# Designed miniproteins, single chains, part 41

Each design is a single chain, and the fold is of that chain. pLDDT is the mean over its residues in the fold that is shown.

## One batch from the design tools (miniprotein)

Design m1410
Fold by ESMFold2-Fast:
Structure m1410 (fold): chain A 66 residues (1-66)
Amino acid sequence: MSDLELLEQASQAAVDAAQKNKDKPEEELFKAIKEAVLSVPGVDEELAERIAKSVLNGMRERRKRA
């Protein structure tokens, strides 16, 4: 798997987890996204945390403006 393929799969897993858990508190949402990203082969803890934080920050901005 290339870095681009890894990032694509991890990002998709993060978005899917975020959509399924969008109504949960921020801590539970972050945990769900991180767990989904970690399930992607080749993703380490650091990358999973960074992707989860990025997705959560995007959702925070959308919540403030929605």
Scores: mean pLDDT 77

Design m1411
Fold by ESMFold2-Fast:
Structure m1411 (fold): chain A 120 residues (1-120)
Amino acid sequence: LEERIRENAEKAKEQAKTAKVGEKVSLDIEIVDREGNVVRLRLTFTKTEKATNEDLIKVIDVAYEAALESLRLAEQGVPAVEAATHFLRKVYEAAKKYGIEIEAEVTRVSGADAALQAAR
C-alpha cells in the first residue's frame, strides 16, 4: 500500500508541475484496517488562478504524508473509515490554505466483501 501510494503521489506531482488553470490532477489512496475493511479514495485537485503549480505540489505532498499517517493509524487498530476521515480533514485544510479546489470520491468495502472481491 505505501509503495503504491508513493507511486501515485509521484505521478500526481509530475502532472501538477505543468497543470494549467482549470486542469485536474487525481490521486488515488487506499486505506485498509486490521479487519480487512477497505476505503478507496479518489482525490481530484483543480488548479485555480489563486494557486501556483508549487502550491498544488505542496497540497499533494500533504495528501501523501496524511495517507501514510492514516495507514499507520489503521495498522494500529483505527477503523479504515476513521483513518480516512482523518486523511480527508488534513487534505481539505491544506487545499483551503493553498487555494486548491478539491473533490473526493469515497468507496467503502467491508472486510468480508473485500475477501469476496479478491476471490473473483
Scores: mean pLDDT 82

Design m1412
Fold by ESMFold2-Fast:
Order: structure tokens, then C-alpha cells, then sequence
Structure m1412 (fold): chain A 58 residues (1-58)
């Protein structure tokens, strides 16, 4: 699925665990749906969440 592909990319690019990447993508998808945004914005939103997560761990 597109979700699984985005999760895999976040794991590899951000060096986050599978569990953390899944939480990030699901949170981003939840926000996307709440705001009525198209699926094409899921990966950009997930990347924003991943950027914040990495900064919070620094």
C-alpha cells in the first residue's frame, strides 16, 4: 500500500524504528483526513512529523 511505502521511506531516510515511523505516518494521515486534504499530501505531512520527531530527540 502507499502507507507501507511511505513508512519504509521514513524508516530508511530518518533512521527511525519501524514502530516510530508507523506512528508518525498514522498521525499524519489522521491530521490529513481531519483537514480534508488529498492523499498526495500524506508523504509531505509525514515528513514534517518525522522532522519534528528527530528534532525532539536531539
Amino acid sequence: SQLDLIISRIVQEYQLSQETAEEIVLAADGLRKAMGLPLSLLEPLARMFADVEVLARS
Scores: mean pLDDT 87

Design m1413
Fold by ESMFold2-Fast:
Structure m1413 (fold): chain A 71 residues (1-71)
Amino acid sequence: NAQQQIAAHQQAIADARAELFKKGKELSDTIFNGTPEEAKKKSAELATFYKDAKARIAQHQAELDRLQAQL
């Protein structure tokens, strides 16, 4: 049970990090190949997404720390 929960939280953190990487690359590509207006919009979207993803990662990390402390 605990091992399955640990694996699930680790996967959720990995998925959130992968999504952040993808969003960051999309912004980078837009900065170099898009308009300044598109880059500004993508930057604002990434900032909002980053805040949410950071909070989700922190929550999963706290659950991981709690589960590992019980082992």
Scores: mean pLDDT 83

Design m1414
Fold by ESMFold2-Fast:
Structure m1414 (fold): chain A 68 residues (1-68)
Amino acid sequence: GPAVEAARRAGEAYLAGDREAALAGARQMIDHAGPEGAQRAIVRVASREGEAEVGRGAGLALKEVLDG
């Protein structure tokens, strides 16, 4: 769904060093699903084979948005 696609984009941007795109993706996760839904979207990405680092990047981007 939209939150999972935003999580993938946020994680990929984070791994590429594009902090602004990563934070924008993290905000889109929250817009689509709220903070708890964003966390569930990250877990779904991280649980896919070969996508653990993408999920980790999305989690780090979400933490930066939530911490201010």
Scores: mean pLDDT 86

Design m1415
Fold by ESMFold2-Fast:
Structure m1415 (fold): chain A 61 residues (1-61)
Amino acid sequence: MEPSLEEKLKEIGEEAVKKLEEETGLPVLDDAQEFYEKVDKKVLERILLEATEKAEELEKE
């Protein structure tokens, strides 16, 4: 397989979403909008920063 950059970025996004669910205990994949309303924004920011770091590392090597 030859995953495109978009495919790899989607994987990073999916991992971030699952990590959010694990950290908060909220079913993000069941109702993403309700999850976003309830989630601690600090936890959200931390996990998004981790995803950003992974995306940057992906582009390097």
Scores: mean pLDDT 71

Design m1416
Fold by ESMFold2-Fast:
Structure m1416 (fold): chain A 81 residues (1-81)
Amino acid sequence: SYEEAIKRINEIKEKLKSLGYTDEEVDEFLRAAGIRALKELGIPVSDEALKRADEIYKKATPEQQKLIDEAREVIKELLTG
C-alpha cells in the first residue's frame, strides 16, 4: 500500500540519519534511489540526473548502497501500482 511504502521510506531515512548523515545528504540518497528507479522502469530522466545518481551510488559504502537499493525498490512499487 502507499501508506506502508511511505513507512518503509521513513525507516530508510532514519537508518541513514543514524549513520550520521544530515537531512540534505539523506535527501540526496533518496533522490538517487528515485532516479535509479525511473531508469529501471524505462521512464525518461535527464543525463545530468542519471550521472549524479550514479556518482552518489558509486561513492556510497556497501551499507548505504543497500539502503539506496531498498529505497529504489519501494519507489518502483509506488510507481507501478
Scores: mean pLDDT 83

Design m1417
Fold by ESMFold2-Fast:
Structure m1417 (fold): chain A 89 residues (1-89)
Amino acid sequence: SSLLEEARKLVEEIDKILEEMSKILKKKLSQEELDKLNEIAKRLLQQRSRLTRMIENPDSFSEEEKREAIREAREVIKEGKKLLEELKK
């Protein structure tokens, strides 16, 4: 399924973002920056968990549920990338 292939790619992209966030934690961050990073990391982990469950049990999810999960994961990924760019400056 193309949706499951997209889900696998999004899991890999989430893992890359989380790795980059881990590297940024080695820098001196303000409490506000740390709180924002932890909030987005938590949301990325939640999306990763849902996508992984869909990949492992695809027949347990409707096509609409799969599309919604992919759409929501893309939104959180976009927020994570934006935060990383802000913290790199």
Scores: mean pLDDT 88

Design m1418
Fold by ESMFold2-Fast:
Structure m1418 (fold): chain A 101 residues (1-101)
Amino acid sequence: EDIEKVKELIKETAKKMAEAFHDGNLEEARKIVDETKEKIKKEFPKYYNIAKAVLDDMYRWLVDNAERLKALSEEERKRFIELAAQSAETAVDLYVKLLNL
C-alpha cells in the first residue's frame, strides 16, 4: 500500500537528517528534506501535505537543537537516529488518522 511506502521513505529520511545534523552538515539535511518532499509530491501526491508537515517540523526541531546533536557520543547518536525514525513514523500515523486517509 502507498502509505507504507511513504512511511518507510519518511522514516529513512528522518534517519538521514539525524545523521547529517550529528555531522554538522545542515546543508545536506536541507537537501535530503527537499529531495524527499519532491519525490513524495511526484509519486504519492495524496500524502504530500502529511510528508511536508512531518519533515518540516522535524527539520525545524533539528535546527533548533543542532549544537546539542553535534555533541552526542556515537552510542547516543545511534539511539537518537532510531528515535528520530520512530517519531517520524508515529507522526505520519497520527496525521493519516486525523485527516481520515
Scores: mean pLDDT 83

Design m1419
Fold by ESMFold2-Fast:
Structure m1419 (fold): chain A 92 residues (1-92)
Amino acid sequence: MYTAEEVEKMIREAAANASPDQSVSNLKVKALSETEIEVEYEVTDAAGKKYKVKAILDARTLEPLEEEVTGEDGTVVKRWIENGEVKQEVSS
């Protein structure tokens, strides 16, 4: 089972691997239960645009059970896993 510290390291690694110009700030990692870890952080992309990310991860697999990304324009992208399939909703 993964710890909040291990999840923090993995998120920083994932951000670095996704784009060399991305930065992660205001990272908060909290265990909600024995099986769920909540993660909140802000990402600045190569164009200087900021996004707020909130995710709930499975502590055993690190699969995102729920993810919400909010852009500077107010667009919200919500993703979750339902019956092993990734579902997505976009609102603005």
Scores: mean pLDDT 74

Design m1420
Fold by ESMFold2-Fast:
Structure m1420 (fold): chain A 73 residues (1-73)
Amino acid sequence: MIQTVGVSSRVLSGEELAAIVREVAAELGLEILDITTSTRGGVTLTRARIRASPEEAERFREAVERRVAEAEA
């Protein structure tokens, strides 16, 4: 199954968000199909398409959001 997971930050760059997305996917053994990044009004949004079940995608989203929060601190 293909899932789309979006994560945003007002502090991290698109490259930093993409790096976190790639690291977490590698740790969880998930295949990334593509990563898209956009920035508007000081907010960077990174959207990843992954080959995963809904449960795997939710775990991935939670892990990425945790890493982003740690990086913003």
Scores: mean pLDDT 83

Design m1421
Fold by ESMFold2-Fast:
Structure m1421 (fold): chain A 100 residues (1-100)
Amino acid sequence: SLFEEIKEVLEKSLKELKEAIKNNDFKKAVEILQKMKLELEELLDKYNGSDEVKEIIRELLSKLQEVFEDYKEGKLSAEEAIKKIEELVKESLEKLEKAI
């Protein structure tokens, strides 16, 4: 299903993003976010995802980018950044389950 495939992308990407933060690999974090965006857009096109689902994904990607920018600028510690991305992914999955 659309939800199961989105969940797989989000869970895999979360694991990779957490590792990138722990390693201070900002270039890798950007690459992961770009790949995540492309994979999610492909799934939304394939399954004709609703405008509501598309908006949830767009907001998630925007907020994840903001967390990485704040971390890069020293506004967040690695632990704070990891906690925020985990919370964002969890909240988005809960919203997506209701919207799909």
Scores: mean pLDDT 87

Design m1422
Fold by ESMFold2-Fast:
Structure m1422 (fold): chain A 80 residues (1-80)
Amino acid sequence: MLTLEEREELAKYTIELFEELAKKAKEVIEKNPEKADEIKKQFKETVDEIIENIKEKLKDYPELAAETIDKIRKIQAETL
């Protein structure tokens, strides 16, 4: 079982990966403005999956889960 410290490290890596994914999604939208709505929909589906995974992985650490989800939502809002 992962310790709290290991789960915090995993949450940090998840945020970093999401920042990179958000950056790539923005670049693809800028390059393909005619597909912006489709790309935004796919990105929203990916965000929803990431949030559900965070809730499951951090179910025993609700404060860390909430903080991680808030950071992801902020990145999503800044990207889209």
Scores: mean pLDDT 81

Design m1423
Fold by ESMFold2-Fast:
Structure m1423 (fold): chain A 67 residues (1-67)
Amino acid sequence: GEKEELIEKILEILKEADPSLTEEELEKIRQALSKMSVEELKELLKTLENSSKDERRLIARIMLADS
């Protein structure tokens, strides 16, 4: 569905920005993203697309801290 496609695209962007992210860390981020609405995921994706690699890495680490 649309939500699953947004989650996968966000995870791909984060993994590209931080290749050191483990499968366990990516799963924690996936779980955090699954709690978000489609609108929140669209806003996050737009933020990530307009962010630097360093900003994308920071966003990933913040999401891990909240999980």
Scores: mean pLDDT 85

Design m1424
Fold by ESMFold2-Fast:
Structure m1424 (fold): chain A 74 residues (1-74)
Amino acid sequence: AVEEALALLREELSRVLPEEVVERLVQGTRDLLKVMPARAALAMVRREALSLVDDPAHQARITAAFERAERLLA
């Protein structure tokens, strides 16, 4: 479940963000999942990812990716 959610985030975020940024966000998600509930961890990383893009289409894709990741971790 965790690795499936992280793979989904890496795939979807790679369409709108540079590889280096995607890997930092994926690693951050993995680390936060060790110390807090999945919903809280994903909400924090989602907020950071959304702050990095101004395009509404990119924001929508990021939002959808994190919602799908949350469902995989539920």
Scores: mean pLDDT 86

Design m1425
Fold by ESMFold2-Fast:
Structure m1425 (fold): chain A 98 residues (1-98)
Amino acid sequence: MKESLKRLALTLFDLYGDPRSEEERIAFLNSLSEEQLLTMIKSRATGLLFIAYHHGLVSEEEVEEFLKLLNSTSEEDIEKVIEKLKEIDEKLRELDKE
């Protein structure tokens, strides 16, 4: 889990245009506990969901459902949202291809 969460967090940083270098991002993620990583992913994932909603890739009802899952204490619920975010990321990248 922790390595998969770190990889997703790096992807989310790229999507947000985080100004830190890749080395600084990796060092930051390595300094976090699994719980802190999950909390950060919840925050970043929330922003990505609103971007996806703006692009019509998810419905308003889906955004509300995923926000509910992200606010749960269940790791399984968070993993379900992570899988959906990977699909959304791939679709966003495909839309951005010239």
Scores: mean pLDDT 72

Design m1426
Fold by ESMFold2-Fast:
Structure m1426 (fold): chain A 86 residues (1-86)
Amino acid sequence: MSLVLSPEQLALIEQFLADLERDARAVLREGKAQGLSEEEMRALLDKLMDDKIAEFKKANPDVSDAQVAYLEQAARRLRDELLAEF
């Protein structure tokens, strides 16, 4: 289903994803430098994603389940794109 987001809600999600990408790239660079496997790097990104989404939910208690689902889907897409890049 298409989710209609306000400009403010979209900006909040975009900021979250930008921060997640920055932190994920740092984790991947460090993991690659340490000789971690793709599977180990995926596990680290999954933990980072879960932790950041949990923090987002705590900071934004009024966010809808649909908005959280959209954010989680976008975060998973970003994770897969970054793992393919590295």
Scores: mean pLDDT 80

Design m1427
Fold by ESMFold2-Fast:
Structure m1427 (fold): chain A 107 residues (1-107)
Amino acid sequence: MLSDAEAIRELLAGLRAHPNAALMLEEPPLESFPDYRKIVPEPVSLATIEARVAAGEIRTLEEFAAEVERLFENYFRLFPRGSREYEAAEAVRAHFEARYAALRAAR
């Protein structure tokens, strides 16, 4: 049986290895998005999620999946449909959802 810590580690590695992950590693520059905090009241990046996992603040696979989903939802709010950034986020989300479902089924 996979532990939640092992599943989270595999999912984080998969997210970082995705070609489009660089767009989600850090918050977008505020100079390019002056209304960022108005559009995204609770900003998250892959780096902040990784830091919270390392600090023991995210302990379950379900908590981890919820934070990653919030990251994708923030990108979908910030970028218009049909933009490169929106399409890139959809591709990463689809990959994550497939891996999450497989790891959850292996528990």
Scores: mean pLDDT 73

Design m1428
Fold by ESMFold2-Fast:
Structure m1428 (fold): chain A 101 residues (1-101)
Amino acid sequence: MTDKVLDRVIELLKKGDPFGALAVATLWAAINGDEKLAEVANLIDRAIREGERLGVPQEELSKILLEAVEKIKNGEITVEEAYDWVLERLRKLAEERRAAA
């Protein structure tokens, strides 16, 4: 069940819709009592807030979140490790954008 919801989250992130991905993860975490989906929803929410703070475009944020969620689904990384990885990627992207301005 979790994997099917993660597939839907991945599809929304591929479309550049991190807000839709957050809504789906949050809704199904609540319906199923799924702690892993709740952690993924929290990761997406925190990444959206940090991306907005850093001025990262929604499309680029969606690509970073897509890679993170795919790694979580494949068991390559925990949700906690994915959050640190996402923050590092967002900060590097913001630095590159500042250097290019």
Scores: mean pLDDT 84

Design m1429
Fold by ESMFold2-Fast:
Structure m1429 (fold): chain A 61 residues (1-61)
Amino acid sequence: SMEDEQLERALEELRRRITEVLDEARARGWSEEEMDAAVVEVLRAMVEEHPILRRVVEVPP
């Protein structure tokens, strides 16, 4: 379905952005706490940009 295609594209973009932020965090020597915070921020931003991700992604409070 169109929704399944949108979800697949959104998940691929999410995977790419998470990979990018984790690579940057490692390069800059971020702590685990800083990496966790950055990942949560990416998840929140991605869900805001792609509301369909709310079906499979739960953002921590």
Scores: mean pLDDT 82

Design m1430
Fold by ESMFold2-Fast:
Structure m1430 (fold): chain A 75 residues (1-75)
Amino acid sequence: DAKKLGEELEKMAEAAEKGDYKAMEEHARKAEPLAKRVGAESAELGKLAAEAVKAIAEGDYEKAKEKAEEIKKAG
């Protein structure tokens, strides 16, 4: 479910932005199997998920939330 993937990536970005790395890891664990399934169904959505995770790693939480919102709209 692309909507659930987008929601988990958004929460992951929000947690990271607040410095709550335990919550970030929890949402990352939930997002990982969803990203694999969604990416298998849509290469475009898989790319958006990878870009969101990369943005979080780079500290660009605004970009990560933008990518998560695009994924949510696809669900």
Scores: mean pLDDT 84

Design m1431
Fold by ESMFold2-Fast:
Structure m1431 (fold): chain A 87 residues (1-87)
Amino acid sequence: DRAAALAEARAALAKAEAALAEGDLEAAEAALDEAVAALKKVDPLEAEEVEGLALIVIAVGRIAGESEAAALAKALELIREYLDELE
């Protein structure tokens, strides 16, 4: 069920954002992985592209001297925007 997979992805994204707000980077990364896994149930090719873009955002942030938390926050924003486009 696409609607169930989208709800699962949104719940995982909310978990990741909450963990990041608490400074729990490991929990935030685990929840981000859950969100991507749920998105792969909806559209595996687009989910892989979004995952790739999120990883690029994190890598570029680290190279630019951003904190790991700031880079991860940008990746979570990208996932949220993708979910909002799917509606």
Scores: mean pLDDT 78

Design m1432
Fold by ESMFold2-Fast:
Structure m1432 (fold): chain A 87 residues (1-87)
Amino acid sequence: ATATATVAGRTLTATVTRPGEGRGHLATTTDNGAPFDADGATAEELVAALREAGFEVRVEERPGVTVIFARDAATGTAGVFLLLRPA
C-alpha cells in the first residue's frame, strides 16, 4: 500500500508493502535537492524520521489505517500520510 502527501516545497511519500513483509519508506526532498530517505516498518519509525526532518507530527489510529499528520513549523507547510494496516 502507498500513502502520499504533497506539501508545498516538499513531497512526502510513505509506502507499505504486504503485512508479512511490511516496511514503511519515507522520501522527501530539501531545498538543496538532497533527498531525505527513511525506511520504516511501522508508523513509529516514520514518525521518528519526520520529527528528525523538522516536522511536527501527530498520529491518529483508526480501524484499518494509521493517519500521520506532519507540519513544518518554520513554513506552516503540512501533509498527511495514511498507512494501511493488515486485516
Scores: mean pLDDT 53

Design m1433
Fold by ESMFold2-Fast:
Structure m1433 (fold): chain A 103 residues (1-103)
Amino acid sequence: MRVRARVRVTATNAAGGTMTTEAELEAELRPGETVTVSAGTSAPGATPVTTETESEGFDAAGVARGRMRATSTVSAGASGSTRVTVTVDADGTVTVEVESELA
């Protein structure tokens, strides 16, 4: 089945820096399949950075099952990543998990 997910997540570090990621994921999954996609952004300089990334999503066997377009805005001096996992269980229920981290 075709799955489309739109997610927005904000991560904060101990220094008060933030990263906000807006992502659109499109995947073709069968019942019982999972896809995981990651995107990272870094702002090593003195200014905030906004990046747009395109990433392929893979299942546990390393087969491409989807793609994600993500726009991330990160605070100066910070580096972060966002992982989106989409699972279709055996009865067709879709679960979307989002994890974001900032250093």
Scores: mean pLDDT 82

Design m1434
Fold by ESMFold2-Fast:
Structure m1434 (fold): chain A 70 residues (1-70)
Amino acid sequence: MAEKLIEEAEKAEKEGDYLSAGRLYLKAGIQTNDPELYYKAAEMYEKAGDFKLGEAVRKIAEYVKALNEA
């Protein structure tokens, strides 16, 4: 369930494993269609030093948010 993915992502983030945290937040976002989880994934990728992947995921978050507002 998405709750377990979020718990695992928060643990990875606390341990400084930002790449794993980003992957887990992204999976949770896909399961829940929650733009906040996509923004969290983007932030984790940016902290991992992958700014291009972070920007791409942030654009997906904006798109998901726009669809939820339509």
Scores: mean pLDDT 83

Design m1435
Fold by ESMFold2-Fast:
Structure m1435 (fold): chain A 74 residues (1-74)
Amino acid sequence: SVEELKQRFINLAQEAEEHIKKGDYESAIKTLEEAKEVLREMIERTTDPEERRELEEALRVVEGEIERLKELLE
């Protein structure tokens, strides 16, 4: 269900933040990639155009964070 996907996204976002706080950027990237897939599933199931736009914006934010963390590993 969409509610289960939303809860999974929240849990993954919190896990990623914990990894970032510990300097574990590789684990943070892996967790954010999983969160990204959950967001994609939510977007596919969403029929509300406004909610879809919010989810697509959240996806862009997550993608940007992944790229930022990858730069920190270089």
Scores: mean pLDDT 87

Design m1436
Fold by ESMFold2-Fast:
Structure m1436 (fold): chain A 71 residues (1-71)
Amino acid sequence: MLEEIRKVTEEVMKLLEELKAQDPENKDIYDSLMRKVEELYKEAVENPEKAEEYLKRLQSILDFVKKVKEE
């Protein structure tokens, strides 16, 4: 579970950095989302019993970011 959370977190952060470079007018939005992703990762590490919940939230963010990048 934690390895899956790490993988999703790394993917989201990578895509957000790419979006921030491509769409600098909205960098504040991407920076806020990156901070939220980092907070979710910290919470997952500190509360492994809730890891599935945090993974689901991170996956939702990943899906959203992928959709934004494709559209």
Scores: mean pLDDT 81

Design m1437
Fold by ESMFold2-Fast:
Structure m1437 (fold): chain A 110 residues (1-110)
Amino acid sequence: MEAEKIIEEARKLIETDPNPAARDLARVAEFLAQMALEHGDPLYLKAARIALEAARAVAEGKPQETLDKYIDELEKLSEEARKAGRPFLAELLDRVIDTLRAAYERYRAE
């Protein structure tokens, strides 16, 4: 998925979806896609895609097992970023994982 398309789809979720957890994840996807556009970095683009897919899964009411799969993908990407000498991206990805976990717990608590 191209960065511009991720931004467009994320904005659609932010504006139209009633689920606050899905909107939070969509905002993260938008941010990562913007970073991909500015830096031309494929790891930001991969992260944005995963965050958008997670946002859609939450919006669709998918089970925790599906969300855990996206967390696993982001953890692997964070490790890839560290090995590639991109510690700031790895730190951002770790924060995205925390946001995913927190958003899912808030969704379940409501």
Scores: mean pLDDT 78

Design m1438
Fold by ESMFold2-Fast:
Structure m1438 (fold): chain A 85 residues (1-85)
Amino acid sequence: SSLDVTLGVISTLVQLAIDTILLTPDKEEGFKKGKEIIEQIREIALSNPDIPQEILELIDKALKSKTVDELLETLVELQKALLKQ
């Protein structure tokens, strides 16, 4: 379904955001690039009216993260929520 495709794309991009944060040598640059990927995730999620509210709330929480550790914890929580769909 359209929702299954959207959730699959979001799951892939969440993994890319985590990998980008962890593999970027400069912590601040990794945080910035990770957030840019999450902004793309938000646009994709908002394009599908059937997206679960929990997923949108976790994306918003990730974008409001003030530290790399807070961002990574929220992205792992988002991955777990996506696996339960």
Scores: mean pLDDT 90

Design m1439
Fold by ESMFold2-Fast:
Structure m1439 (fold): chain A 67 residues (1-67)
Amino acid sequence: MAEEEHKKRVLQLSAEANRTMYEMNKLMADLYKRKTAEDPAYEEQYLAYQRAADQNKKLAEEYEKKI
């Protein structure tokens, strides 16, 4: 019972961590997208943060479904 509660809490914390990383990566993507107007070289960083945000959102949703 205690072990099952610990596993459930780990899933909750994993979902929260991925939600936080999603928000951080989304903000970074928005910043770099703005910078691409001045320097196209920032497009690679924009796309990297956008992909990271999408992956973290998917992981958060998957962890939430397991709780």
Scores: mean pLDDT 86

Design m1440
Fold by ESMFold2-Fast:
Structure m1440 (fold): chain A 90 residues (1-90)
Amino acid sequence: SIKALADEIIDILKRALPYLPPELQKKAEEAIEKLRKAAEEEDLELLLEAVEEALEILRAGLPYFPDVAKAIGDILRLIGIRLELELLLK
């Protein structure tokens, strides 16, 4: 479900949030709000946009994370979600 995917991505971003510099923290908070809105409105296009933003945040955040292997795993999961959403929208 859209809500389950959004909740999963929100959880990933919330776990990343304390390690990010202030500008990426702000972007992560904005992405979390966009994910909540996508779930509430059942908006797959908005969900895809938010997933792409989450990927950018996690990639930019890589130097700051204490567990890089876990961060890479989260990035791979988001890439998988992005591919699923792209196929559903096309």
Scores: mean pLDDT 87

Design m1441
Fold by ESMFold2-Fast:
Structure m1441 (fold): chain A 96 residues (1-96)
Amino acid sequence: SKELEEIVEELKKLYPEKSVHNLIENIANAKNLLELLIALGMLKLYGAVNKDEELLEAAEVAEKFAEDFFSGKTTELPDLEGLSGLLTRLIYESNK
């Protein structure tokens, strides 16, 4: 729980906009794959509209990880850095 809180706060520092804070919280609190994919899809749309290529790529990486993790194709946290690493760790810590 403490690691999850630290990841959420780090993401909120990188993206101070309330709309993005709400999406980060939705990712952390998602109860199933559908809720998670909806939140990640909205984050991708935000990145596209705001020309944030790093956020777009990170959300796509996180979406693929979520699909593989929930299907049982992977049970391991990927060794990723930056925003992609933060989003995949957020999904992993909230669902392990």
Scores: mean pLDDT 87

Design m1442
Fold by ESMFold2-Fast:
Structure m1442 (fold): chain A 80 residues (1-80)
Amino acid sequence: EIELLSEEELEELLKLKIEIMKDKTKDLPKEVQEELINKVKEYAKKIKELLKKDPNNTEGIEKLEEELSKEIQEIIEKAK
């Protein structure tokens, strides 16, 4: 049994990512910042569900992180 990251640790990482995102996107419209935060929260839920089913599925987590990064990039580019 491998507990690589607890649900509580995921929530702490989510908070950190949101703070970093707000700092990096402070020059973007508030509506865009909120869209980005909501997207991070959406993917955090997907990652939590994946970890509950298979905590060793690092490839699945990496895929979700890649999808999130791509969607974030698309939102930022659309806002420019």
Scores: mean pLDDT 72

Design m1443
Fold by ESMFold2-Fast:
Structure m1443 (fold): chain A 80 residues (1-80)
Amino acid sequence: MQFVLPSDMSSQQMQTMIDNGIDSANRYRSQYPQYSSQYQSVIDILNRGQDYINQGNNDQARQDIQDAMNGMFDITNSTT
């Protein structure tokens, strides 16, 4: 099932999701080193989302966070 971010999510809430997403992806990379490159791609997308927040582009930040979370769910469902 696709993860969908609320359209009214604040930049502070998106920042928290990015921080938690990066932490989770790093944890999963440690547990499943065979999927390390896929989890690194999730981290890269979340870092782009952070850059968009810093630029005030919350719409693109929200899209990147959504894409990263869906990617992480797809990888995690394949490993568990």
Scores: mean pLDDT 79

